# Ledger of designs, part 43: designed miniproteins, single chains, continued (4)

Each design is a single chain, and the fold is of that chain. pLDDT is the mean over its residues in the fold that is shown.

## One batch from the design tools (miniprotein)

Design m13574
Fold by ESMFold2-Fast:
Structure m13574 (fold): chain A 79 residues (1-79)
Amino acid sequence: MSEEDFEAEVYLALGLIYYSLANLDKERGDIDGAIESYKKAIELFEKALELATNPDLVSEIQRYLEEAKKKREELEKEK
């Protein structure tokens, strides 16, 4: 693992924490909180993607980034 891939994994992990918080906020009916947490997850996944050089890691980050973007868009439409 390169230093860049290690940093990418750290950003991915932080993004997953916010993604999980956003899912929890949504389940609790906090739509505004969920949207803000998905926004933070997206920013962190985008940073991870900029750093990632390993193809498997890039693919994993891209999947979570797309899911977070989709969930944020769906919630913004439900408002």
Scores: mean pLDDT 85

Design m13575
Fold by ESMFold2-Fast:
Order: sequence, then structure tokens, then C-alpha cells
Structure m13575 (fold): chain A 68 residues (1-68)
Amino acid sequence: MSLEELVEELAELLSKLPEEVAEKIVELLRKISTLPEEEQVEILEELIKLLKAGKVEEALKLLEERAA
């Protein structure tokens, strides 16, 4: 899946989350956007998988670990 396709799917998922959670994810993604595209794709694929499974806390932890 392309980075653009992953971003579109993520935006749809974020629209269904509480605003505070969506804002936190967007903030962490801004830090991740400095990583190589291949790493961004890997992180976004795992993030989307976790969000689809309702594992919001695990998704936030993944982003925090990768943003650090």
C-alpha cells in the first residue's frame, strides 16, 4: 500500500476517534514524518491495524516509542 493510501485510511479512522485522541496521534505522526518513507509506511500499517482492532492504547504506545 502506498504512503498516500495509508494516510487516507488513517484519516478516516481518526475521524471516528475522540478529538483528544485524534489530536495526540496527529502530534506524534508529525514527529514520525521526519523518518525515512519505508519506516513511515511500516509504522502507519501497524497503526491502522491496531486502530481497526480497537487497540487505541497500543496504537499510542507504538507512536510514542517511534517518535522518541
Scores: mean pLDDT 81

Design m13576
Fold by ESMFold2-Fast:
Structure m13576 (fold): chain A 99 residues (1-99)
Amino acid sequence: VDEDLRELKRGLEISIELLREARRLAETDPREAELLRAVAELNLAVLITSLKHSNLPEEVKKELIELLEEALRAAAAGDYERAIELLEEAIELIEEKLE
């Protein structure tokens, strides 16, 4: 359980960093921003799939999946701020469950 949550947290932290960089580059280097967004979207899709097959409690899985699916939709729409906010909320939930 703890190892699954720590691995998920690491993946989310990477996704946030990719989205922050994409947001920074969106006006100055839109091609690079699109590539970083695509990588973040792929990473989130993999994390959602892994979460669905994890041995985490069903209640925790449902809440995290809803947050990650909303973040994925926000990222796909180019709403980097919303996507980052949702992923930070997911990390907060994970930290709460690890303690």
Scores: mean pLDDT 85

Design m13577
Fold by ESMFold2-Fast:
Structure m13577 (fold): chain A 69 residues (1-69)
Amino acid sequence: KVDELVKKGEELLKQERYEEAIEYYQKALAIDPDNVEALTILGQALSKQGRTEEAAEYYNKAAELRRKA
């Protein structure tokens, strides 16, 4: 299910439907909060909307998870 949510979010992101893409990535993170792929792509979608401080927060979490693993 997480993979399906991430894939749908990626399709929406490619269509520039950023708000819908963000919702799907948030659903993925509700199931797996440490999913580095979902955190990184959510950061990209937020950055595309100009929500750069929120994007940085997700990028930092992804970076910390990569550092620990």
Scores: mean pLDDT 79

Design m13578
Fold by ESMFold2-Fast:
Structure m13578 (fold): chain A 55 residues (1-55)
Amino acid sequence: MMEYVDPATGEVLRSIDELIAEFERRLKEMGYSDEEIARLVELIRQRYEAELAQL
């Protein structure tokens, strides 16, 4: 396969961590660079960890 996308994540979202993994995988398959994906994931990850620290 030259290019394909995974099904949209929206049915069994349990945590931001799982969402991040799905998001990263989809962007990778869509042809985004690892650098661009890392930027977005890093931002989401930092926010998620900040929220966890409040628990």
Scores: mean pLDDT 63

Design m13579
Fold by ESMFold2-Fast:
Structure m13579 (fold): chain A 69 residues (1-69)
Amino acid sequence: SKEEEAKKYLEKAVKLLEEGNYKEALEYAKKAIELQPTTEGYHLLSIAEEKLGNKKKAEEYFEKARELS
């Protein structure tokens, strides 16, 4: 299902964030929300953008997560 595939992409994004691979983590988190927009997906996008120094994008994704919760 799209939900299962999105969850798999989110799990990959989390591992990439833990490894410090922020750009690739961002790509997997984007794939996850394209399949299934979730609070978790937008939180991971926010974290990845913050780690990349893109504070405004991080704030935008954080607001998207709040809209879904």
Scores: mean pLDDT 87

Design m13580
Fold by ESMFold2-Fast:
Parts: structure tokens; C-alpha cells; sequence
Structure m13580 (fold): chain A 73 residues (1-73)
């Protein structure tokens, strides 16, 4: 679906921003960007725009990235 494709694209953009910020040592801003990506995946899942499997996989990966950055602060 177009809505699902847009939701995934936006979530991926927020994830990419988080990765750039993390590389710059801006861990707090990176974590906030990852949280925005998670929020978008959860919303897409609730609206039936993406599969449960895809949402779970992407969210778990982002949560792991957040946990790793929290340890560096």
C-alpha cells in the first residue's frame, strides 16, 4: 500500500538520521530519532499498513540501538 510504503520510508529516514547523529557523538538526539522511527512503525502496524513480523523486527533492532547508546552515555 502507498500509505505503508510512506510510513516505512519515514521510519527509515528517522533511523538514518539517528545513525548519523550517533556517528557524531550526539547520543541523546540519536535516541530521540530512533524513538520517532519506532513510533512510526507502531502506528503503521496498528493501522494494518505493514506486517507484524516486519514491525517487530524493525522495532526490536531500533530498541537494541537505543540500549547500546544509553550504555555509552
Amino acid sequence: SIEGDIAVALARMWRALGEILAKQGKYEEAIESYRKAIELYREALEKGLISEEEAKREIEELEKKIEELEKKK
Scores: mean pLDDT 86

Design m13581
Fold by ESMFold2-Fast:
Structure m13581 (fold): chain A 79 residues (1-79)
Amino acid sequence: MEEKEREAQRALEEALRAEAAGDYAKAAAALREAARLLREIVEEVASSLSDPEKAQELLAAGERQVEALLARAAELEAA
């Protein structure tokens, strides 16, 4: 878990650096990688929860964050 969280953080940092440098294609790729890692993290955490209601809430929140990252990546690719 911790390692995937670190990978997601590195991907987000790479996206920020690439965007600051005007490399929108690289920034978009890094955001898509962060979204992929976030989905895996959320699924892993949700599967460890004994409360199905809390698991469903976590999955829903995670999906919203993944969609936001993918939307930003698409926006940067269009620029």
Scores: mean pLDDT 84

Design m13582
Fold by ESMFold2-Fast:
Structure m13582 (fold): chain A 67 residues (1-67)
Amino acid sequence: SKMELHQEILRKIGEILAIIGEIFDLELQLKTASPEEAEKLRARIEELERRRKELLEEMDKLAKEYG
């Protein structure tokens, strides 16, 4: 139903916001990180950005199925 789709979209928005917050915190850490720490932080940021992209694609599919 429309209501169930709205709830699913809102849940995914919540997950995306949490990921954005984590990336922000990691980017702040990156400014003072050693080269070795920086590599690990960048790898984690890339993983989170990939997950964010997946969630956005899932939301786009839900929107297209609904529309």
Scores: mean pLDDT 86

Design m13583
Fold by ESMFold2-Fast:
Structure m13583 (fold): chain A 70 residues (1-70)
Amino acid sequence: SEIEKEIEELADRINKILQEIYELDPEKGKKLDEELSKIVEEAEKLSDEERLKLFKEQLKKLEEELEKLK
């Protein structure tokens, strides 16, 4: 599925940004990782379209958090 592939690509990007946050601020990285894990667990009950939207929102949030650390 094209949407499943897009979700996987977003998850990879999220993990990469989270790793950068961990390198700059390990405590913040851990907190964001724990929050993301809960969100991903809740997302298992959502439609593919809702999961795609959620992952896009989480990517944007993590990009904003990373920018604040620079």
Scores: mean pLDDT 84

Design m13584
Fold by ESMFold2-Fast:
Structure m13584 (fold): chain A 73 residues (1-73)
Amino acid sequence: SREAVEEGLRQAERDAREILENPERYSAEELRRAAELLRGLAEKLREAGYDEEAERLREMADRLEEKARELEE
């Protein structure tokens, strides 16, 4: 279970980095949904004691939200 959570976290981080490197390939709605998913995961990780990982996901979510806002302008 813990190993599956850690692998899922690594996958989420990889996916978020790929999106952040190529934000123009996504719609504002898609970027916003990705940000919300990462924020939800970060909250669960923080409650489970993964504070460092939670902080990284929150930062990625904030960047995705910023890119979504730029596309909505």
Scores: mean pLDDT 80

Design m13585
Fold by ESMFold2-Fast:
Structure m13585 (fold): chain A 61 residues (1-61)
Amino acid sequence: APLPSPDELTAQLDAAKTDDERLAILRDWLRRLAAELGSSLSDAQIDEMARALLAVHRRRE
């Protein structure tokens, strides 16, 4: 399956009302990205990266 584009990801984050929904979107995207790149990321690493990306997104608001 094709990886979601950055534009699609941004649209999903903008449409989400809560940080919990944004974290779920980011975790799903990171899992798909890791699989596409053949990367061996743990659930803990994905969760940490999702929180970091949410913090960056929040600073741009």
Scores: mean pLDDT 76

Design m13586
Fold by ESMFold2-Fast:
Structure m13586 (fold): chain A 52 residues (1-52)
Amino acid sequence: MEEAIKKAREDYEKFLKEMVEKAKAQGNEITALYYENGGTLEGRRKAIEKLK
């Protein structure tokens, strides 16, 4: 179980880092904040709060 969780987390972290780098390269700060906060509904809410 722990090994499967470790692989899933590593894969997801790699994806998030790639998305953050792409967003920053495009100058899209909101999208970068979204992925920095995990690319979830919670991350979206935090990005909106920071925009305010």
Scores: mean pLDDT 70

Design m13587
Fold by ESMFold2-Fast:
Structure m13587 (fold): chain A 55 residues (1-55)
Amino acid sequence: MQFDKEKANRYYEKGVELYKQGKIDEAIEAFKKALDYDPTNERALKLYYELLKKQ
């Protein structure tokens, strides 16, 4: 399957930066967007579910 891995990676990076700033809800949305572009991005998947547990 061909996914937009470039856009997924950009949203993953945005999510990581938001997480570092303590913006958990915004980080979750960024990781969700990364998964919309590439649902096989294991790093985004892991952080998305880990942050959901913190809510």
Scores: mean pLDDT 81

Design m13588
Fold by ESMFold2-Fast:
Structure m13588 (fold): chain A 72 residues (1-72)
Amino acid sequence: SLAEKAEELAKKAAEDPSKREEYLKKLEELLLEAVKDPAVAYEAIAGARKAYPVTPELEEIVKKVVLKLNKE
């Protein structure tokens, strides 16, 4: 599922500092694609937050995704 892929990317970002930016970019792209289905997008965000410590970098990605989900 998209949530499982998001969790895996977040886990890889947490475990590999040298590739962190690359994995976080892939996570951002995956989450932005998921906004077509709000339920799937929120599950994927939850998966990412479970696997990756709350950091400014992750929260900036989440903020961007939530902004797109709440687009009026």
Scores: mean pLDDT 77

Design m13589
Fold by ESMFold2-Fast:
Structure m13589 (fold): chain A 93 residues (1-93)
Amino acid sequence: EEEEKIKEMVKKALEHMKSLNPSTSEEEVEKKFEEAVKKTKEEIEKLKKEGQAEYDASAAPTQADVDVGRRMAELFEEPKLREILARAEAELA
């Protein structure tokens, strides 16, 4: 599952690069994709170890915020979500 997330992130970056140079062959794009995935994995592991230590020191977002964000991201097209969001904002006020 994490591998798929990394691949999606790298694919997005490579699509941006391909937009700059569409003349690049598919072989080069695929090779860069594999190298970028490996490099991104190593950077994520480093950030995970260092980021977690900083995350504990800094203000951490509530799990409720994550759950709300997750649900809204998936159901954002529903009109009922806007009503729930407006009510939540009113309660926070």
Scores: mean pLDDT 53

Design m13590
Fold by ESMFold2-Fast:
Structure m13590 (fold): chain A 84 residues (1-84)
Amino acid sequence: SEEEEAELIARIDKIFDEYVEEAEKLIAQGKLEEAIRVLEEAEGLLGIERGLALLEGLEKAAAEARKKIEELRKKKKELEEKLK
């Protein structure tokens, strides 16, 4: 249903926003390794949401989760480069 898909997209966006905000706070404190762990937790949670969307045929929700996972992976890679 449209309502089910909209609710799942909202949940995906909330997870992404909350975890990115926490990671940015940790980055501001110089806690880069902790920020990476927060981003990895978010990636795992969004992976679960994407799997659920795919099983239920919610293509837009699955696409949103994939997009957010890709954004988290890019942010994590940038932080990992700063630790070298």
Scores: mean pLDDT 89

Design m13591
Fold by ESMFold2-Fast:
Structure m13591 (fold): chain A 71 residues (1-71)
Amino acid sequence: ANIEQAIADYKAIIEDPNATPEQKADAYNNLGFLLKNQGKLDEAVEAYEKALEIKPDFDEAKTGLEAAKAA
């Protein structure tokens, strides 16, 4: 499925030692969004928290984290 490939692609970016911190933060945020939409709320929270560890001012990840916690 296309969503499974997208999740695999974001995980590949996260694990790539050559990826920039910005690329990894974006990948975690996008992964959190996909996981939340699949109902995997605990995994979505973890992904958003990792994005915020890298980029604490990441407003999209903050919004996503609160939405995942409220679900």
Scores: mean pLDDT 84

Design m13592
Fold by ESMFold2-Fast:
Structure m13592 (fold): chain A 68 residues (1-68)
Amino acid sequence: SEKDSLLALLEAMLRSLRALAERTGDPRYREAADLVEEGIRALRAGDVETARALAVQAERLYEEAKRA
């Protein structure tokens, strides 16, 4: 389902962002991880639209941190 696919994506993103935050010390990876964790909570509560919006914000922070 869309929810299951999105949950799997968010969980993978969270694992990667946490690892990057620990390895690099860049606060943008921690902020992105926090947004993804909030998105997972929203998705589990049935709020798919909020989860998608938070994933987009996390992706933007990830791209900015990756370019630094």
Scores: mean pLDDT 88

Design m13593
Fold by ESMFold2-Fast:
Structure m13593 (fold): chain A 56 residues (1-56)
Amino acid sequence: GGEEAARKAAEGGAKAGAAGLSPEAAQRMFYHQALEAGASEEQAREAGERAKKAAE
């Protein structure tokens, strides 16, 4: 479900930020990853936003 995808995106975004990726790069990466995993457009955008916030 969307909650699990959002949690994974937040964890991944935090790690990406710690590794030096910009919040914008983390957002795009997790947006596309969610779509490839079968998420809807809305769920993918939410995952990207969660990753961006976590990477800040």
Scores: mean pLDDT 77

Design m13594
Fold by ESMFold2-Fast:
Structure m13594 (fold): chain A 65 residues (1-65)
Amino acid sequence: GARAAARAEAGRAHFAAASAEQQAAVRETAETLKKIGDGLDEALKLLKEGASEEEAKEVISEAAK
């Protein structure tokens, strides 16, 4: 609770004080991480449906590009 709130507040203050370029870089990184997360969810779905481990790894690799 309190530690997470303090980290979030420090993060927001730091982000607000950052240059426009730094803010854009942070947003771009967040979008890239979301794509990787979506790829991981798809890979897990394929494994649950009986796909091979190799197919799952390929989906993750493509999402990371």
Scores: mean pLDDT 70

Design m13595
Fold by ESMFold2-Fast:
Structure m13595 (fold): chain A 91 residues (1-91)
Amino acid sequence: GSALTRLGNRLAIEGFRLAAELGGVEKGIGATLRGLGDGLDAALRGADYATAAALLALALAAKAAATTAEAGAAAAYYGGAAAAIAGYVDS
């Protein structure tokens, strides 16, 4: 529990760092990482480990996209990640 909550918070902080350092589309990815970190913390507080695992996987993928993607690809990934989380929460 605690270790995954700290990891979620660290991903949110890294999202802020990426947004600050890279600018532009990376701000969108930074916001996504922050939202995923917050969602991970909430899932862990509710003991929903399946949601926590899915959010962690999406956060790691979003971080990877932010560091290597072109602007258009990063923006498309942001939309996809948000849609995937919404679908998972709704199901």
Scores: mean pLDDT 57

Design m13596
Fold by ESMFold2-Fast:
Structure m13596 (fold): chain A 72 residues (1-72)
Amino acid sequence: MEVTVVFKNGGEIVVKIESVEDARRLVERLIETYGPENIELKIGDETVKITTVEDGELLLKDENAKIVVKGE
C-alpha cells in the first residue's frame, strides 16, 4: 500500500505502508514535526486532510480493506 505525503510548501514523499503500526507512526511523526495543517495525505485517488492533532487520521486503502489509523 502506498501513501503520498503532500507538504504545504509543495514537497511530496511517497511512502510504502505495510502495516497499521507503520501508518500510525508515520502520521504521529508528521503531526509532531509539521503540524496537521501543513500536511495532506494522498491515498490512491483520494486526498485526506488532517485537521487536528487529536483527530488526525490516515485512511489507508488496500485491495481487500479500508483501514483508518488515528495519529496523535
Scores: mean pLDDT 56

Design m13597
Fold by ESMFold2-Fast:
Structure m13597 (fold): chain A 73 residues (1-73)
Amino acid sequence: ASLEEAEKLLEEGMKLYLQKKYLEAAEKFEKAAKIYEALGRLKEASIAYFNAGVAYEKAGKLEKAKEAFEKAK
């Protein structure tokens, strides 16, 4: 996976979030976060995990939200 792929996933996640497709948005943010994490991009990974947590929370996926917020620290 590439930095360009992670950026595209963030954009897709943001668009889905604005459409209130929160679960799909969360999955895109989580995929982006994992790519940033694999690349050692700690700040970008943290932000993407935080966005995934917020989106999972809005989707009612409270356990996944908690897990994402823990990874954002």
Scores: mean pLDDT 88

Design m13598
Fold by ESMFold2-Fast:
Structure m13598 (fold): chain A 68 residues (1-68)
Amino acid sequence: MAATLAAEKADLKEAVELLNIPEEYKEKLLEAIDKVENWEQLAIVGRAIKTILEEKDIEKALELLSEL
């Protein structure tokens, strides 16, 4: 379980590094990923990243991260 969660967190960090967004927002996303302790929190961060990729809405993504 913990090892699988860690692998998914690593994959999300790689996805964040590939985002074409300002460095400040990348740092906030990476910090949010580091704070993830369970699958529910991982899903919130994943949804925020998906929002940036599909909708290009950084403000909405940051609002989703506030649920952590």
Scores: mean pLDDT 78

Design m13599
Fold by ESMFold2-Fast:
Structure m13599 (fold): chain A 68 residues (1-68)
Amino acid sequence: SKEDQWLALLAAAHDRIRAEIADPALAQAAMDELNRRSAEYVRANPDASLEEFRAALEAILAEILAQT
């Protein structure tokens, strides 16, 4: 389902955060920020395609990793 594909994309993004941020507290904060920002995107764009969500998620992840 679209929901299962979204969860898979989120899980992959969490794995990238854990791989790049060695400090577990900072990794958790980064994952929490990613979850908040991705949830905000979905609320603002309820009809977004999987490809649009993937692009938005990648942009959010890149910003988080650049700030951490």
Scores: mean pLDDT 85

Design m13600
Fold by ESMFold2-Fast:
Formats: structure tokens, C-alpha cells, sequence
Structure m13600 (fold): chain A 57 residues (1-57)
């Protein structure tokens, strides 16, 4: 259902933001990997939004 897709979009955004925050709070080489993974999750959420015709939420 549309509601289930919207929930998945929110979960992807939340997880992505969390990874970016953790990466930004660290000075290790792992920081860059966490930021990149977080951004990939946010991009996946945006692709789902685009696919269901919402564009920007």
C-alpha cells in the first residue's frame, strides 16, 4: 500500500540521517564511509518518492 511505502521512505531517511550524524561526529576513516552510506539511503528514499509521484516531501 502507499502507506507502507511512505513508512519505508521515512525509515530510510531516519537511518540515513543517523549514519551521517555519526560520521560527522567522528574523525576516523570510518567517518567518510558512514556519511556515504547515509547519503545512499537518503538517495534511495528520494528515488522511492519520485517513483510514487511525490517528488519532494
Amino acid sequence: SLLEILKEIEELKAQGRRLIEIGESSDSPQSQKLIEEGRKLIEEAKRLEQRIGLGEL
Scores: mean pLDDT 81

Design m13601
Fold by ESMFold2-Fast:
Structure m13601 (fold): chain A 94 residues (1-94)
Amino acid sequence: GEEKLKEAEEYLKKGDYEKAKELALEAAKSKDPVIQLRALSLLQKMKEAGHEELVKEAMKELLESKDPFVQRAAAGLLRDLGEEELAKEAVEKV
């Protein structure tokens, strides 16, 4: 969790968005809510940097999470990316 999050932050600083996405996605699957929130914040920063397709891929995976907080956060980010139908379906599931 924590180590993956630190690695994700370093790759994001280096401009390796694909690697940052992989590590942030893995950290978001952590059982620690603080690590989950920080990983979701990293994915939000990638969206704001214009890497919307990478974030969309990660959010689609997180919709399959059994954690309602992670599912709702992923649905919110997908809605921001114009995937309103997928976001609505995910919210109706939780």
Scores: mean pLDDT 75

Design m13602
Fold by ESMFold2-Fast:
Structure m13602 (fold): chain A 70 residues (1-70)
Amino acid sequence: MEEEIKKLRAEMNKILDEIDKVGTEEQRLEVGKILKEYAEKLRQYVNDPSKQLEILKEAIEKLKEILEKA
């Protein structure tokens, strides 16, 4: 589990770096909105590590969708 969490955080950071390099101001705002929503979800499931991993994966997928959009 620790290795999986490290991988997810590394992937999220790479996606955020890519959006910061090529993204528009509007895309950066959408990223902030998604990060806020998923932070709130993680707080709801603070006592459920398996659910937190699932939520992190969902956040990464959403960030990838933004990166692929114009």
Scores: mean pLDDT 76

Design m13603
Fold by ESMFold2-Fast:
Structure m13603 (fold): chain A 100 residues (1-100)
Amino acid sequence: MKKKIKLTVEFTWKDGKVTTVTVIADSEEELLAAVKRILEWAASQGKVEKVKFTLEVPKDLPDEEVERIAAGVQKIGDEIAKKYGIKFEPIEVKRVDELE
């Protein structure tokens, strides 16, 4: 009901299966903490081939805040890539004002 920040994390596993996890958060801190836990757990299984992020933010969110959130997600992705050798696709950022 209350729209905030939405991150869709798409895991492609080495067996070709795809799992999508959606995180809806009230703050950047909450979002980044959830993403780190999810990615670390999934990567530790040793079966992730690649990860894709789609970030949906309110249209009126400041550009600097959006860039900071995206950079935070990229930093977590880089940490997991370094530890587990996983491929990360560039983060897609969507500004949403309408339900589509």
Scores: mean pLDDT 77

Design m13604
Fold by ESMFold2-Fast:
Structure m13604 (fold): chain A 63 residues (1-63)
Amino acid sequence: VEEEIRRLEEETLARIEELKREGRPDEEIKELVAEGIRRALELLERAGLLTEEDRADFERTLA
């Protein structure tokens, strides 16, 4: 799970850099970050590692 999350993080950061290089609007970058966070939550939940505090922190970030 940790390796999958690390890969997801690296992939998301690479995508963000690509969008910034192309001059894409901040709104698209924010959506990409939100999508990455949602996928990380799904991975943690399936592994039984998601705590209530982690869920609350991610929801705060997405809001």
Scores: mean pLDDT 73

Design m13605
Fold by ESMFold2-Fast:
Structure m13605 (fold): chain A 60 residues (1-60)
Amino acid sequence: SAAAEALAAEAAALARELVAEKGVEAANEALAERFGAELRALGEEGAAKVTAVVLKAMNE
């Protein structure tokens, strides 16, 4: 969905910045706190898609 794609783009961009600034562990904690509620609102499929995009961004 457009909402899942928009959230994935926003979360991935923030993930890259946080990893560069604070490292992977702190970035993961901040992302979970920032986007946890929005991920629940997307449902299981949408949340899985956003999570996959974020993990790919953090590993690349």
Scores: mean pLDDT 79

Design m13606
Fold by ESMFold2-Fast:
Structure m13606 (fold): chain A 58 residues (1-58)
Amino acid sequence: MLVKVKEDIKKESENELELKKGDIVEVLEVVDEYHLLVKNLKTGEEGLVPKKYLEEIE
């Protein structure tokens, strides 16, 4: 599932990704009700991001 980043996301911990508004990421796993494990398609990096900053596009 592809999702778009709605706002710039700063890395708060080593397990998180830093993402920019408009980045497209692939959802790899639903970790909990607030976090997804995603892959940044531009960089190939994987990490946790808060669901509230993402919108589904597929």
Scores: mean pLDDT 79

Design m13607
Fold by ESMFold2-Fast:
Structure m13607 (fold): chain A 59 residues (1-59)
Amino acid sequence: KEQEDLNIFKEAKDEYTKKIEELKPMAEKSPEAQKVLDRYEKAKELFTKKIEEIEKNLK
């Protein structure tokens, strides 16, 4: 279960990382894009913390 959850959260984090990279150039020119970018960054942080919690339990 932990291994499966870890893989899911890592994939989610990677997906948000890609979305963030794509939005960064737009966020410099648009307040709306900046708000979306901030939400994606927060989501990435949440998944990063979930990954760290699971990894801490494994090792």
Scores: mean pLDDT 79

Design m13608
Fold by ESMFold2-Fast:
Structure m13608 (fold): chain A 64 residues (1-64)
Amino acid sequence: ATVEEAAKAVSEKTGMSEEVARRLIEREAEEAGISPEEMAELVLAYLNGMPLEEYRARLAELRA
């Protein structure tokens, strides 16, 4: 997934601007040590109903 797609989805769900959402996704990816595109894919899956436990497991796999 693209960072732009994830930023748009976050914007729609939270009411923040797409620019702010994009910057937050980039920051979260940097803090997690994964690519922005990997974080974008996880964020989109989570917003589409992925359980928190599965989100955490996938994030841990990407960080390994």
Scores: mean pLDDT 79

Design m13609
Fold by ESMFold2-Fast:
Structure m13609 (fold): chain A 87 residues (1-87)
Amino acid sequence: LSKKMLADYYLALGRIALHLGMPELAIEQAKKAIELYESAENYATLGEAYLAAGKPEEALEYYEKALALDPNNEIAKKNLAEAKKAI
């Protein structure tokens, strides 16, 4: 498997953790995804995990990193405004 495919696997686990209401596990899985392959989607998911964990400052940082890699990332664009309001 390529590093990107392994990162996609950890990204999927992170999203499952978010659906289960386990944001700390989602943070851990998303960080593993980023270590394997840096992408806007992986940063956006890490931002979602931090926001779910009640850490909007960290969420904002990772949404900004996602937008730096892909200015059209829909998750980061939508959630950036909500993270800013939560600070």
Scores: mean pLDDT 85

Design m13610
Fold by ESMFold2-Fast:
Structure m13610 (fold): chain A 60 residues (1-60)
Amino acid sequence: SEEEEVKRRLLEAGMDEEAAEQTILGLKGINGKVTKEDGERIARTIRNGTPGGLAAARAA
């Protein structure tokens, strides 16, 4: 399902399992469903846009 694909992409981008599940629940609450486009946009932001992503990579 698209939800599983989105979750996998979020985990690949560095989000932990609990945060990924909360993100999917949030998207479902807003839009009624999760799309691949939503997941790709969020994953791109995590990989490229957040200094927190770099700090997490160094801390791990």
Scores: mean pLDDT 70

Design m13611
Fold by ESMFold2-Fast:
Structure m13611 (fold): chain A 63 residues (1-63)
Amino acid sequence: LVGDVVRALHDVPEMGPDDLALSKGDLVVVEEVVDDNVVRARSLKTGKTGLVPLKYLEVIGKA
């Protein structure tokens, strides 16, 4: 997962100050696995980083 490029499967709202808001189809790079359900990712569109639930992401390749 770390170093993988993943796609947002759905729009993901920012629920907290450390969360990353995403639109469906946005590409992000996984920078850190926080736990079994959450990663820290960087948006390739905006360059912003934040927490994203794994259930909303699809792995498409390596960064």
Scores: mean pLDDT 76

Design m13612
Fold by ESMFold2-Fast:
Structure m13612 (fold): chain A 59 residues (1-59)
Amino acid sequence: MEVEKLLKEFEEKLSSIKDEEEFNKLTLEGLQKLIEASKSVEEAAEARNRMLEIDEKLK
């Protein structure tokens, strides 16, 4: 799955999670998957920053 698709999928999944522990766990798993799916250091850094921004916005 492409990085941008992963970001959208995780944003939707995180928005639906009500449990804080599950939210944090999914965020960590998402970050790892995004980094692994990234083709460049720049893409990985952008994906990580966007994931953290989503986490902060939803919490």
Scores: mean pLDDT 74

